# Designed miniproteins, single chains, part 56

Each design is a single chain, and the fold is of that chain. pLDDT is the mean over its residues in the fold that is shown.

## One batch from the design tools (miniprotein)

Design m2060
Fold by ESMFold2-Fast:
Structure m2060 (fold): chain A 81 residues (1-81)
Amino acid sequence: SVEEELKKFEEEMLELHKKIVEAVKKKDYGEAIKILEEAIELVKKMAEWLESQGKLELAEILREGAKYLEKLLEEMKKLLE
């Protein structure tokens, strides 16, 4: 069901968030970038799936979220240059 997939998605995103926080605390921005890239891909895949289920508004919200995360990723990459 859509609700079960959303719950799994939320749980996966929370675990990725914890990993990003731990990487940042260790000043391992390279690892944080890799985990953030994984999170962005997960958001995009969820948006595509929601669109296939007819949940167009939710899919659009997630796509906007992915664009925001991509901007944060580019800013984080600048910290390594």
Scores: mean pLDDT 86

Design m2061
Fold by ESMFold2-Fast:
Structure m2061 (fold): chain A 55 residues (1-55)
Amino acid sequence: MDPDTAEQLAQRLIDAGGDPQRARELAQRAAQGDDEASEELFRLGRELGVPPSGS
């Protein structure tokens, strides 16, 4: 995942009431190409009503 995209998604999760530490850890791992971390970020996004990117 793009580092910029991962950071934006983490910030949206934090704004939606997510755990800041967890969101940032997942974003860092996703930015390094960890697909499991990317999937977890997207799952948390859906849980909190946050889209993965855009719109």
Scores: mean pLDDT 77

Design m2062
Fold by ESMFold2-Fast:
Structure m2062 (fold): chain A 70 residues (1-70)
Amino acid sequence: DKARRAIESAGEAVAKALAGDEKGAEEERKKAEELLPSIRELVRRAVEKALAGDVEGAARALEEAVRLAE
């Protein structure tokens, strides 16, 4: 299921971004966007917030991506 794998990669991108692994976060973000383009903006927003240290904002964006992916 592409949607499930996209959300998994999106979550991994956020986790890596929060840990300061910018390269790993970008690789996982690209995987999520390729698997499910419809969540691209939400995944991008989640990673950007995570890199800025906004854990709550990143979590909210990821939750929106999960809801959109169904």
Scores: mean pLDDT 84

Design m2063
Fold by ESMFold2-Fast:
Parts: C-alpha cells; structure tokens; sequence
Structure m2063 (fold): chain A 96 residues (1-96)
C-alpha cells in the first residue's frame, strides 16, 4: 500500500538520523491508512525524543486498533515507568 511505502521511507529517514522527516512520513501514512504498527513506530520515535506523553498516546492508539499487539503494551509500560507511574506500568506489562 501507499502507507507501507511511506513507512519504508520513514525507516530510511530514521536510519539517516532525520527523526523529523521520519515522524512526518509516518503521520502521512496514518492519514492514508490507520495501522497499529505505524502508530507503534510513531510512539517509539516520540519515546526516543523524550516526549513520553505523546509516545503514550500513539501506543494507546496502536492498542485500540490491535489489542493483541504485545509490543505496544510493553512500550506503553516503559512510558509509564519513565513518567514514574509504576502501578500503571505493571498493569500494562501484564497485558503484554
């Protein structure tokens, strides 16, 4: 799909260190086709930038689309650990 092509371009931008371009391409991919995997990728980029609240929102969107996406649950748990919310982090890890 066109969304998958944008995802691959975003991976290349990420590998080249262009996080801003990677985020832009992933956001374009989501506008075309909502996808749990792409939402998770956006969450990971925001997490790497230290933007934990934005990362949590994207991981939550990934889980809404695919509740069986164990990676997104684990990533959400890591965000809550960074936010000092250890009880919620444990609950999310148990969902993974």
Amino acid sequence: SEAEKLYKEALKAYQEGDYEKAIELLKKAIELEPNAFIYNALGLLYFELGKYEEAAEYFKKAIELDPNFSGAWKNLAKVYEKLGKYEEAKEYEEKA
Scores: mean pLDDT 87

Design m2064
Fold by ESMFold2-Fast:
Structure m2064 (fold): chain A 67 residues (1-67)
Amino acid sequence: PLSPEELAERLAEAVKTALKNLGYEDIADEASQKAREEALRAYRDHGPEGAKLAAVKVLNEAIKKAE
């Protein structure tokens, strides 16, 4: 099983990769860092499913702001 820190890191990498693949390289690093922080916060209160939802929310907000 992944630690909260390992899961948050993998979710941050996934957000970064998704944004780069969509052509948003300029915001990918910032969104990745935010996803890591938000996933860690959500994991504390809501476990691994909360962490995943937090990462998805960060990804969606990053795309919305870039459009």
Scores: mean pLDDT 85

Design m2065
Fold by ESMFold2-Fast:
Structure m2065 (fold): chain A 65 residues (1-65)
Amino acid sequence: VSKEVGAIIYAMGVAIEIGTEVKVEKEDGKTKVYMTAKTKEDYEKLKEAQKLLESVGIKGEIILE
């Protein structure tokens, strides 16, 4: 398993725990992950997942609703 796949699995795990949505997309061979937060607390938890994703070259985006 690559570091990128491990980071995505971690982000999905965090999203499942907080009961939110995650979407994985590819553009020009690069992976981008979208995560949805409904509270500021959930946003802060997803920020840690975003940092991990970015550390392995994956763009993480968090949408606050």
Scores: mean pLDDT 78

Design m2067
Fold by ESMFold2-Fast:
Structure m2067 (fold): chain A 63 residues (1-63)
Amino acid sequence: SSELEAGKQMIEAKVSERLLEWFLREQGFSEREARRLAREIAELVKQGRIDEAIELLERFFKE
């Protein structure tokens, strides 16, 4: 079942990454910045580093 579960996780990660990119663009980030940030945040979340993902978001929401 590892292949099907890996595929599901990859789809979920891509959906979350796209939602984050859209949200960041709504906050005034450029397309390139939003995409880069969304990818980095999604990667931290995949690694279970939730607190670091939140900290990264907070830093960009300040300026």
Scores: mean pLDDT 73

Design m2068
Fold by ESMFold2-Fast:
Structure m2068 (fold): chain A 58 residues (1-58)
Amino acid sequence: SAAEEAAAHAREAAERYGLDEASREKLTQGARDMALSGMPAEAAKAMAEQEARLAAEE
């Protein structure tokens, strides 16, 4: 589903940016929730990618 595709991308992005388990889980769930709320999968993936990058720069 679009929600699971967004969630999978968020998890992968969090792993690529080296985020901890809690941050990875939060981003994965956030992306899933965005897609379930009607956000296009590509938009949810883009937002998750940006959030993972910003979290890594913290």
Scores: mean pLDDT 82

Design m2069
Fold by ESMFold2-Fast:
Structure m2069 (fold): chain A 97 residues (1-97)
Amino acid sequence: SQALSDEEVIKEAEELRKEAEKLFEKGDYEKAMLLYAEAAVLLREVLGEDHPEVAKELLKLAEVYKAMGDYEKAEELYAKAKEILKKALGEDHPEVK
C-alpha cells in the first residue's frame, strides 16, 4: 500500500539525489551510491525501468563508481543508461549521442 502520490515519490527521489550529491562532494562514495541507488529504485517503481529519469540516476551511480576507481562497474552503468535513453528518446537524441 503506497500512501504517496507519484509526484511525492519523485520529490523523495530528488531529495535523495541532493543528499547523495552532498555526500559525493565530501568523498563519502559508499553512502552516495546507496542514496543514488535508492532514488533509482523509487523512480523505476513510479516511472518505469526505461524512463530517462532512471537513466540519469544510473549515470550518477556510474560517476560515483568511476571516482572510486571501479571503471568496470562504471562502464556497465553507462552502457545501461545509454540503452535506456536510446529506447526512451531515440538513437538520434542529443543525450544519447
Scores: mean pLDDT 82

Design m2070
Fold by ESMFold2-Fast:
Structure m2070 (fold): chain A 98 residues (1-98)
Amino acid sequence: MEEEKRRLLEKAEELRRRARELREEMRKKLIEGASEVLRYYGEGFSYRLEGNEEKARELFEKGEELDKRYEEEVEELRRKAEELERKARELEEKAEEL
């Protein structure tokens, strides 16, 4: 009983560690994505001020596409982290029943 309880808690802890790693990767992608998207918008505004509306539009469209891509990647990492956290909780609950 105690050995089984210990194994369940150890497995839950491992899953929580993996979830934390995914949460950290998510934070890094959020910072990276924000910086890169802002760069495209900044360049777009620069070209607009120069009267190059066509190039400004291209840069804004690239910025929007990139923003959407980063949002999708971040959401995928979030879902994976939440799934691991759910599994860890289930193992912790099973350990409490022993």
Scores: mean pLDDT 87

Design m2071
Fold by ESMFold2-Fast:
Structure m2071 (fold): chain A 76 residues (1-76)
Amino acid sequence: MTKQQLEDRLRELAEKAVEMLKKARSLGNKEAIDYVEKALEYIRKAHEALRKGDVSKAQEYLNKAEEYLKKAEEIL
């Protein structure tokens, strides 16, 4: 993946995570909130990795963020 593709993926996952967090909070679903908060932590780590030019680490963190968002989506 190029740096630009990872930046685009980060933006898409961040937007999805924010919407899912709002939904989870409105439903009082604590498990979904926990999964989305973990995804947001990995998105933040991916952003820091991209700032440092660590494309491989950014890709790894975005993959983990996507896994947690999928887990949240399954229980929402």
Scores: mean pLDDT 86

Design m2072
Fold by ESMFold2-Fast:
Structure m2072 (fold): chain A 72 residues (1-72)
Amino acid sequence: MTYEEIVDELAKLSGVSKQQAERIVDYAAERLGVSKVEAGKRLLERVKQLPDSIKGTLALLEAVDALLREAR
């Protein structure tokens, strides 16, 4: 799966723009110290586990927060 495919899927699942999804993936990659592709894959797996009631930017922020807690 390419970086572009990951960003597109994150945008569709969370209901945000591709540009917003890309910015969140870049932020997560920087904070986790991993590649953008790796950060995007981890975010995608986390977002898929969230209930349908959690949408938009909040879904992405919860996924990022969870990954950062696990990295400690």
Scores: mean pLDDT 78

Design m2073
Fold by ESMFold2-Fast:
Structure m2073 (fold): chain A 57 residues (1-57)
Amino acid sequence: AEIDALAAQVAKLLRDHPEDTEAIRKLIEEIQRLNLRHMGLPEEPVKAPLPVPPAPA
């Protein structure tokens, strides 16, 4: 229900305010967090990619 409500909000923003990319991104992140919680996984935000060595061309 919570995920469905957020998905509806994303659809509404895309229809009415497609220029508000920051709000859309925030809602998508919230949906992902709730999906992890629903699956019983820790809702830790992974913001840092794996450290990769620099590969200069």
Scores: mean pLDDT 68

Design m2075
Fold by ESMFold2-Fast:
Structure m2075 (fold): chain A 82 residues (1-82)
Amino acid sequence: MKEELEKLLEEADKLAREGAKAIDEKKYEEAAELYEKAKELAREALKLAKEDPEASPELIEGLEKAVEALEKMAKYAKEKAE
């Protein structure tokens, strides 16, 4: 479980960084897709953390904030693409 959670977070971070680069390049459609995918992986990681009795409250709160940040970035990129 912990190893799976770490892999999900590493992939989410990679996609979020690619999304940030796409924003800088004004590729808003691509950025929206990247942030949406990162958000899905972060939500899956949050679900695993909530199901792990050894997960710290700090980890859960951090993941909830990460999901919210990715959701806001995905929405921002979608609105800019339209």
Scores: mean pLDDT 84

Design m2076
Fold by ESMFold2-Fast:
Structure m2076 (fold): chain A 90 residues (1-90)
Amino acid sequence: NLEEEFLELAAETLRYLLSQNPDLTPEDIERAAELVRRGDFEGAKEVIAEALKRAGRSEEAAEESAENLIDAALYAAEGQLRAEKLRQER
């Protein structure tokens, strides 16, 4: 299932991106990745934003960072999946 492959790739990409942020705990990272794997991007953004707020970021900065992290993960996953499907259609 293409959608399931995309969501799994997006979740793994997000886990990697979040692991580079010292303000996020392994628990926050796993919870956000699980939500992305289920297609709940808004829930994942909320989890990341709340974790960043606990670490001392403002509400505005936390929400912007959460959105950017999710968008980056989705963009990277879509690019990888599209490249693979284009090769299979050759």
Scores: mean pLDDT 83

Design m2077
Fold by ESMFold2-Fast:
Structure m2077 (fold): chain A 95 residues (1-95)
Amino acid sequence: SEEEIKKKIEELEKRIEELRKEIEEAKKLPKEEQEKKLEEVEKRLDELIKELTEIEKEMFADPSTSKELRQRVVLVEASATLLRMLVFVLKKELE
């Protein structure tokens, strides 16, 4: 249902903001701890992207899904992709 999709999107939006904060906090850590934290964040981003793909499939199957929810999903996808790229760059900087 649209309400269930909306709740799933709200959970993903919250997780994106939590991951963003954790990346900023990771930058302040010593190299070894930063590497471990970035690997944990990377794994959680990969899991989030997988969950997002399932939500997108559900939304695509339902043409009644609101324009607002479709736009919010696109923003979550863009945010997750950018954070994934940021983590990649930060991990390279530690090499």
Scores: mean pLDDT 86

Design m2078
Fold by ESMFold2-Fast:
Structure m2078 (fold): chain A 88 residues (1-88)
Amino acid sequence: PLSEEELEEEVRESLLLAKVGAALSAGDLEGAAEAYIELGRLLAEQGRLEEAIEAYEEAIKLLESIPEPSERARRLLEEARRLKEELE
């Protein structure tokens, strides 16, 4: 059986994936990228480094697809790039 800590980690991952899906459905690329960054951080904390890098790469792709990025989008892009570089 899953421990309480393992269950909480699975629930957090599922909620972050749901947050990504909801943001993408709403056309909120910045919100989706933020959720991917949060997911990447969670995966990195679990030692799932390859999956964390993939989550950061998805955030970067979403943010780079914005034709006129806001200050928030630019900040999120720099954060995702930094977090990815720290794991490589």
Scores: mean pLDDT 83

Design m2079
Fold by ESMFold2-Fast:
Structure m2079 (fold): chain A 66 residues (1-66)
Amino acid sequence: SLTLDQVNEVARAVAAAPGATAEDALKIAYYLMKSPNATDEDVQAIIDAARAGDVETALKLAKEIY
């Protein structure tokens, strides 16, 4: 399972993305916390999508591992 630090890093990356809402960050954090088999690669892909400003892809990736 992911550490709280990893979940917080993703939430911060999403919250910093242009056009992202607090609900988007909370949904991604929820999906990650409920994903016992989430990998560091999954986390990095979500962060990369958020940093690219693609919140829709970040949400999709988080939901796919949920």
Scores: mean pLDDT 82

Design m2080
Fold by ESMFold2-Fast:
Structure m2080 (fold): chain A 99 residues (1-99)
Amino acid sequence: MKDFSEGLKYFNNGDLEKAIEYYEKALKKNPNDASTWYNLGKAYFLLGKYEEAAEYYDKSIELSGGKDADSLGNLGTAYSALGKDEEADKYFDKMVELI
């Protein structure tokens, strides 16, 4: 969708604030889009906002029925960045079950 594609363009150019703005616009139109939640999580992770990143990856996983290996791996990395190694290991284990 147009707003999601614009968000990706800004994300790839390193303009994370603009990327977030367009991802939020995309979610207003389709709040059940797991890919948009995933990319919103990535943008927050790159801003060092690991708690928000984890919340958005959790949304992506919920909407994908637990089958999003990329969100599971990135959620594990976010928990590791927060010093929550037990939670990180749990999500890495779930990720490897899908690959």
Scores: mean pLDDT 83

Design m2081
Fold by ESMFold2-Fast:
Structure m2081 (fold): chain A 68 residues (1-68)
Amino acid sequence: MTEEELERREREARLLKAAMAYRYGDVSPEEAAKRFGVTPEEVEKAYERLKNEDPETVARRLAELQSA
């Protein structure tokens, strides 16, 4: 894989982690965004994709993104 693809996957993994923190944690979208270096708007957009998936599927996708 290219370094650009690796960076893109890592960025997507950060978005997914932020969305999960917002969905399942005691953090605001702003706090989740700040923690993972994304915007609150990006967190909400990722959350919309996340909320229709079961937690195991989300965890698997995160692992796949991180293993690039």
Scores: mean pLDDT 74

Design m2082
Fold by ESMFold2-Fast:
Structure m2082 (fold): chain A 68 residues (1-68)
Amino acid sequence: MSLEEELEKLIEELKELLAKGDTEKAFKLLAEFLESRDLAEYDEKTEALIVKPEGKPILDKIMDAIFG
């Protein structure tokens, strides 16, 4: 599956989860997607998901589709 197709499917799943109030599953799905595509890495020292520079445009597109 292409990145664009995976992105569209991810956005639809995130919207559905957020509409149901399942924010924990939504954030987990987003984090797993970004990590699996090497667009982000979890940093245990800061307990934060670090989005890589190449992941920023992808994250912005997802956020705009969900919240913009």
Scores: mean pLDDT 77

Design m2083
Fold by ESMFold2-Fast:
Structure m2083 (fold): chain A 57 residues (1-57)
Amino acid sequence: ELKKKIKELEEEIEKLSRQAAEAVAAGDWDTFRELLKKIEEKKKELKKLKEELKKKE
């Protein structure tokens, strides 16, 4: 369960990172800022899940 959720979250972050790079290339800084905010939120959740996984080992 935790490992699957971690993988899904990492895939979502990767997808958002690609979209952010495309926004920068297009000069769409508003979209870039929104995507960065979403990426940071998901990274925070990922950190929590990885900490829980380490506790279980």
Scores: mean pLDDT 81

Design m2084
Fold by ESMFold2-Fast:
Structure m2084 (fold): chain A 61 residues (1-61)
Amino acid sequence: EVDELIAKLTDESPEVRLEAAKRLGELGDPRAIGPLATALKNDPSPEVRAAALRALGKIAS
């Protein structure tokens, strides 16, 4: 479910957030755009921010 993956973008584990960002990009659901943009701007992990940017690129194309 997209909503479950969106919730995982705020998980305590950076590995969980990274997986959620990648999976949201693969699904291409526009509901993820706002949450991914927030992760891109605010996530402390540069790897999670990079995954969020890639996911946004996939959804927007």
Scores: mean pLDDT 84

Design m2085
Fold by ESMFold2-Fast:
Structure m2085 (fold): chain A 74 residues (1-74)
Amino acid sequence: MEKELEKLKEELKEKLKKVLKESAEKSLELTEERLKKLKTLEEQINYLKLEIESLESLERMKEAIDKLIEERKK
């Protein structure tokens, strides 16, 4: 359980860096604050999985938006 939680945290951190870059550390801190309020490791793991899924969706949307912005600047 703890090892799985640690792996999910590392995966989330990598996703945050790719999507949010300089804001990644702040977003990670907010996630860790939320995790502290969860009572069980299972709840923490489920929360991290949902956050990762949300970031994957956000990453996809961000890439599409960034491409549109770059094209419109030309």
Scores: mean pLDDT 73

Design m2086
Fold by ESMFold2-Fast:
Structure m2086 (fold): chain A 66 residues (1-66)
Amino acid sequence: YPSEEELNERIEELEKEVKKLLKEGKISEEKAKEILELIKKAKNTKDPKKRVELLKEVLLKLTENA
């Protein structure tokens, strides 16, 4: 299971990816907002298991966008 530091790094990478997709016009404003809200929840969650579940949901929403 990832450490808190590894989890924080992955959250930051996903946030960067969402912003990149927005710049490239490959994701809608609505979809980006949904994903960014999930990222915000992950940042505010103390439970590592819940953080991983939220990150998994972010990944699924990103793949649905393709």
Scores: mean pLDDT 76

Design m2087
Fold by ESMFold2-Fast:
Structure m2087 (fold): chain A 71 residues (1-71)
Amino acid sequence: SAEELKERAIKIFEEDVEGLLKRPDLSEEEKEKLREALKKAKEIIENSEDAEKGIKEALQVLLDTVKEIFP
């Protein structure tokens, strides 16, 4: 179902971001950017009427943040 797809995507994004936050080389500012990006990504997915579209938009938010931190 769409709801199950959303739940799975949120879980994957949470796990991936949690893994990145464990890195000792990240600054506090970079960690905060990752946490804020994850929060926004989750909100996009949860509020989306189209699960696939919401997940794609959320992924873009996370990728943009990752590119800023790891250029």
Scores: mean pLDDT 87

Design m2088
Fold by ESMFold2-Fast:
Structure m2088 (fold): chain A 52 residues (1-52)
Amino acid sequence: MEEEIERIVKEQLEKARKEISRIDPNDGVAITAVAIRYAGDMQDEILALRRA
């Protein structure tokens, strides 16, 4: 369970980094929006995993 949670976090961080690399580095609003979205996705996946 815990190792699976760590894997989910790492995978979501990798995806976030790739998406952020496509955004203008001066667009702080877009970067922040992506970070919030992936944080929510990580939380949802972890909660679903713990319930399974």
Scores: mean pLDDT 74

Design m2089
Fold by ESMFold2-Fast:
Structure m2089 (fold): chain A 61 residues (1-61)
Amino acid sequence: LTKREILLLRYLEANPDLELSAEEIAESSGLSKSTVSRILKKLEKLGLVKRNEETGKYSIA
């Protein structure tokens, strides 16, 4: 994982009861929406985060 991917993963681990959109994570982390979306898709493929299909929001796996 890159430093940015680790940063986002640690942020989600710190908030395990929350479902967060890519936009919400971008606002909280100071990263662009495009960067956050790219990282979240990679972490989802690795099984480290889950996406809720109904809401489009992400949480720790």
Scores: mean pLDDT 81

Design m2090
Fold by ESMFold2-Fast:
Structure m2090 (fold): chain A 110 residues (1-110)
Amino acid sequence: MAEEAVELAKKAFEAALSGDYDTARKLVEQAERLVAEHPDTAEALIYIAQAYLALGDYERAVKWAEKAFELAKDDPVLQARALTILAIAYEKLGDEEKAKEYFSQAEKLQ
């Protein structure tokens, strides 16, 4: 389950980066369905958040990055990745103060 969600979310992110937004949306929605029924690893949620960020869906990127941060409590590398996604998403949403706060928190974990 975890491996399948990670692979789908990673492929969704890669598709979005290449401009294949239709494939990215289909794959990220499949990953979301898998993690909704079987809560997965923070890594899977990070890739889902990154895919939504690349798709320009900043509100969903925030939602999944917040969940990833909570699951990654014992992993500072994954926490820093989740915080970086939150910072970029809030910057895109026009909340520069939250973006700066999350970037500062991410830097302290590295």
Scores: mean pLDDT 83

Design m2091
Fold by ESMFold2-Fast:
Structure m2091 (fold): chain A 87 residues (1-87)
Amino acid sequence: SAEEEARKARAIAVLEELARRLEKSHPELAALLREGVERLKQAKTEEEADAIMRELLNRLRLVAHEEGLPFSELVALMAEADAAVRA
């Protein structure tokens, strides 16, 4: 549906903006986000996109913990990226 395509496009835009913001401070997180974006672009179904997002979020949580970035900070940065792509 158009709503599903719009949701997918927004998710990609948010992840790309977040990766750009993290590139200098957390390059491993930025790389992981960019990998997720490329996988999402290839997703042909909502179910496939949801599976990719679940895997990406689990990996982001682990890498953020390893890099000393609190999950609350990652959530705040993601919210800021979402606000920026909605502007």
Scores: mean pLDDT 85

Design m2092
Fold by ESMFold2-Fast:
Structure m2092 (fold): chain A 57 residues (1-57)
Amino acid sequence: SAAAEEARRRRLQEEYLETSTELGIKLIENAVLKLPDDEEVEELERRVAELERQLAA
């Protein structure tokens, strides 16, 4: 149904916003503190890419 598709898209957009925000904060923190990017950054980048793919479909 249209309602179900709208709900799915809204959930994907919410997750995308939250995940990209977390990635952005982590990258800024690492840059300011001069910490190396770790597995957490790589996982967040991978998740953002997957969500972008889902939103494009």
Scores: mean pLDDT 84

Design m2093
Fold by ESMFold2-Fast:
Structure m2093 (fold): chain A 78 residues (1-78)
Amino acid sequence: LAYNNLGNVLSSLGKYDEAIEAYKKALEINPKFVNAHVGLINALNKAGKGVEAGKYVASILSQFSEEERKILLEAYNS
């Protein structure tokens, strides 16, 4: 919870590399937390790490429901 909120604040300040680390810590605590995956994907894209974002999405999609997969793919494509 706290790490996801920290990631959101850091992302809003343009601190994308720090936001990425905060979202990763949130996912260590709750690996199925869709909002933290969305935040991580968006931060990777904004940091210019779109290839890494794409590889990340591809690696996790099989672990999520059809509805959650649509949310994750939308985050990557935005």
Scores: mean pLDDT 84

Design m2094
Fold by ESMFold2-Fast:
Structure m2094 (fold): chain A 73 residues (1-73)
Amino acid sequence: DEAEKEAKERARAEGRKHAKLGEEAKSQGNYEQAAEHYRLAAEHFEKAGDLEAAAVARLAADSMREAAQRKRE
């Protein structure tokens, strides 16, 4: 189905966009913002059916949350 294919391509594009924003936030030391962007990237990659990319994004989000928690402690 062409509509399903287009929806998956849009979801994959949104996933990449949020992954890029997460990398930018991480480079600035904004770990909470980076975690949120990686979380959104994972959700979009799951909608696209890209389960490996989603898993990588989830690990990045968890890593950024840990970095934010260590800053508080």
Scores: mean pLDDT 86

Design m2095
Fold by ESMFold2-Fast:
Structure m2095 (fold): chain A 86 residues (1-86)
Amino acid sequence: SHMEENIKKEIERIDKEIAYAETQLAHVRQLLEDARKNGAPEEVIARLERTIAALERSLADLKYMRDMFKEGKTREEVLEELRKRY
């Protein structure tokens, strides 16, 4: 059905966003390790740690959305649940 096709497309979109977020997170974690190894200033370390925390939060939200779509929730229902978290 059109509804099943729309849910499938939403899941495919979220899966791509998760893959990009995981790649970005791995890259920033490597930058943090390199920064620590090379004795970067505390402000640089703190900025990278904040970036990692923001990416981890975004990744958790994307995975939560993915689970809701897999349970058959609509886009509107998913957005309402996310609104309750903020």
Scores: mean pLDDT 87

Design m2096
Fold by ESMFold2-Fast:
Structure m2096 (fold): chain A 70 residues (1-70)
Amino acid sequence: SPEELLARMEELTARILDPNASLEEVEKAYRELKELWEELKKHRDQLTPVEMIVAATLLAAAEIELELRK
């Protein structure tokens, strides 16, 4: 379900933002997050504007964190 996909994106983003996570762990979690984002977009007609903003914000936060850890 779109709700389950969004919840998994939240879990992966929390893992990426963990200051104790290694670059390898962040990179792996980010790849999974991008796959979930692509799947979520297939269900965009079932998402509220708030859910779409949350999902996009989670991806953006993860991308920024990954860049900062390089």
Scores: mean pLDDT 84

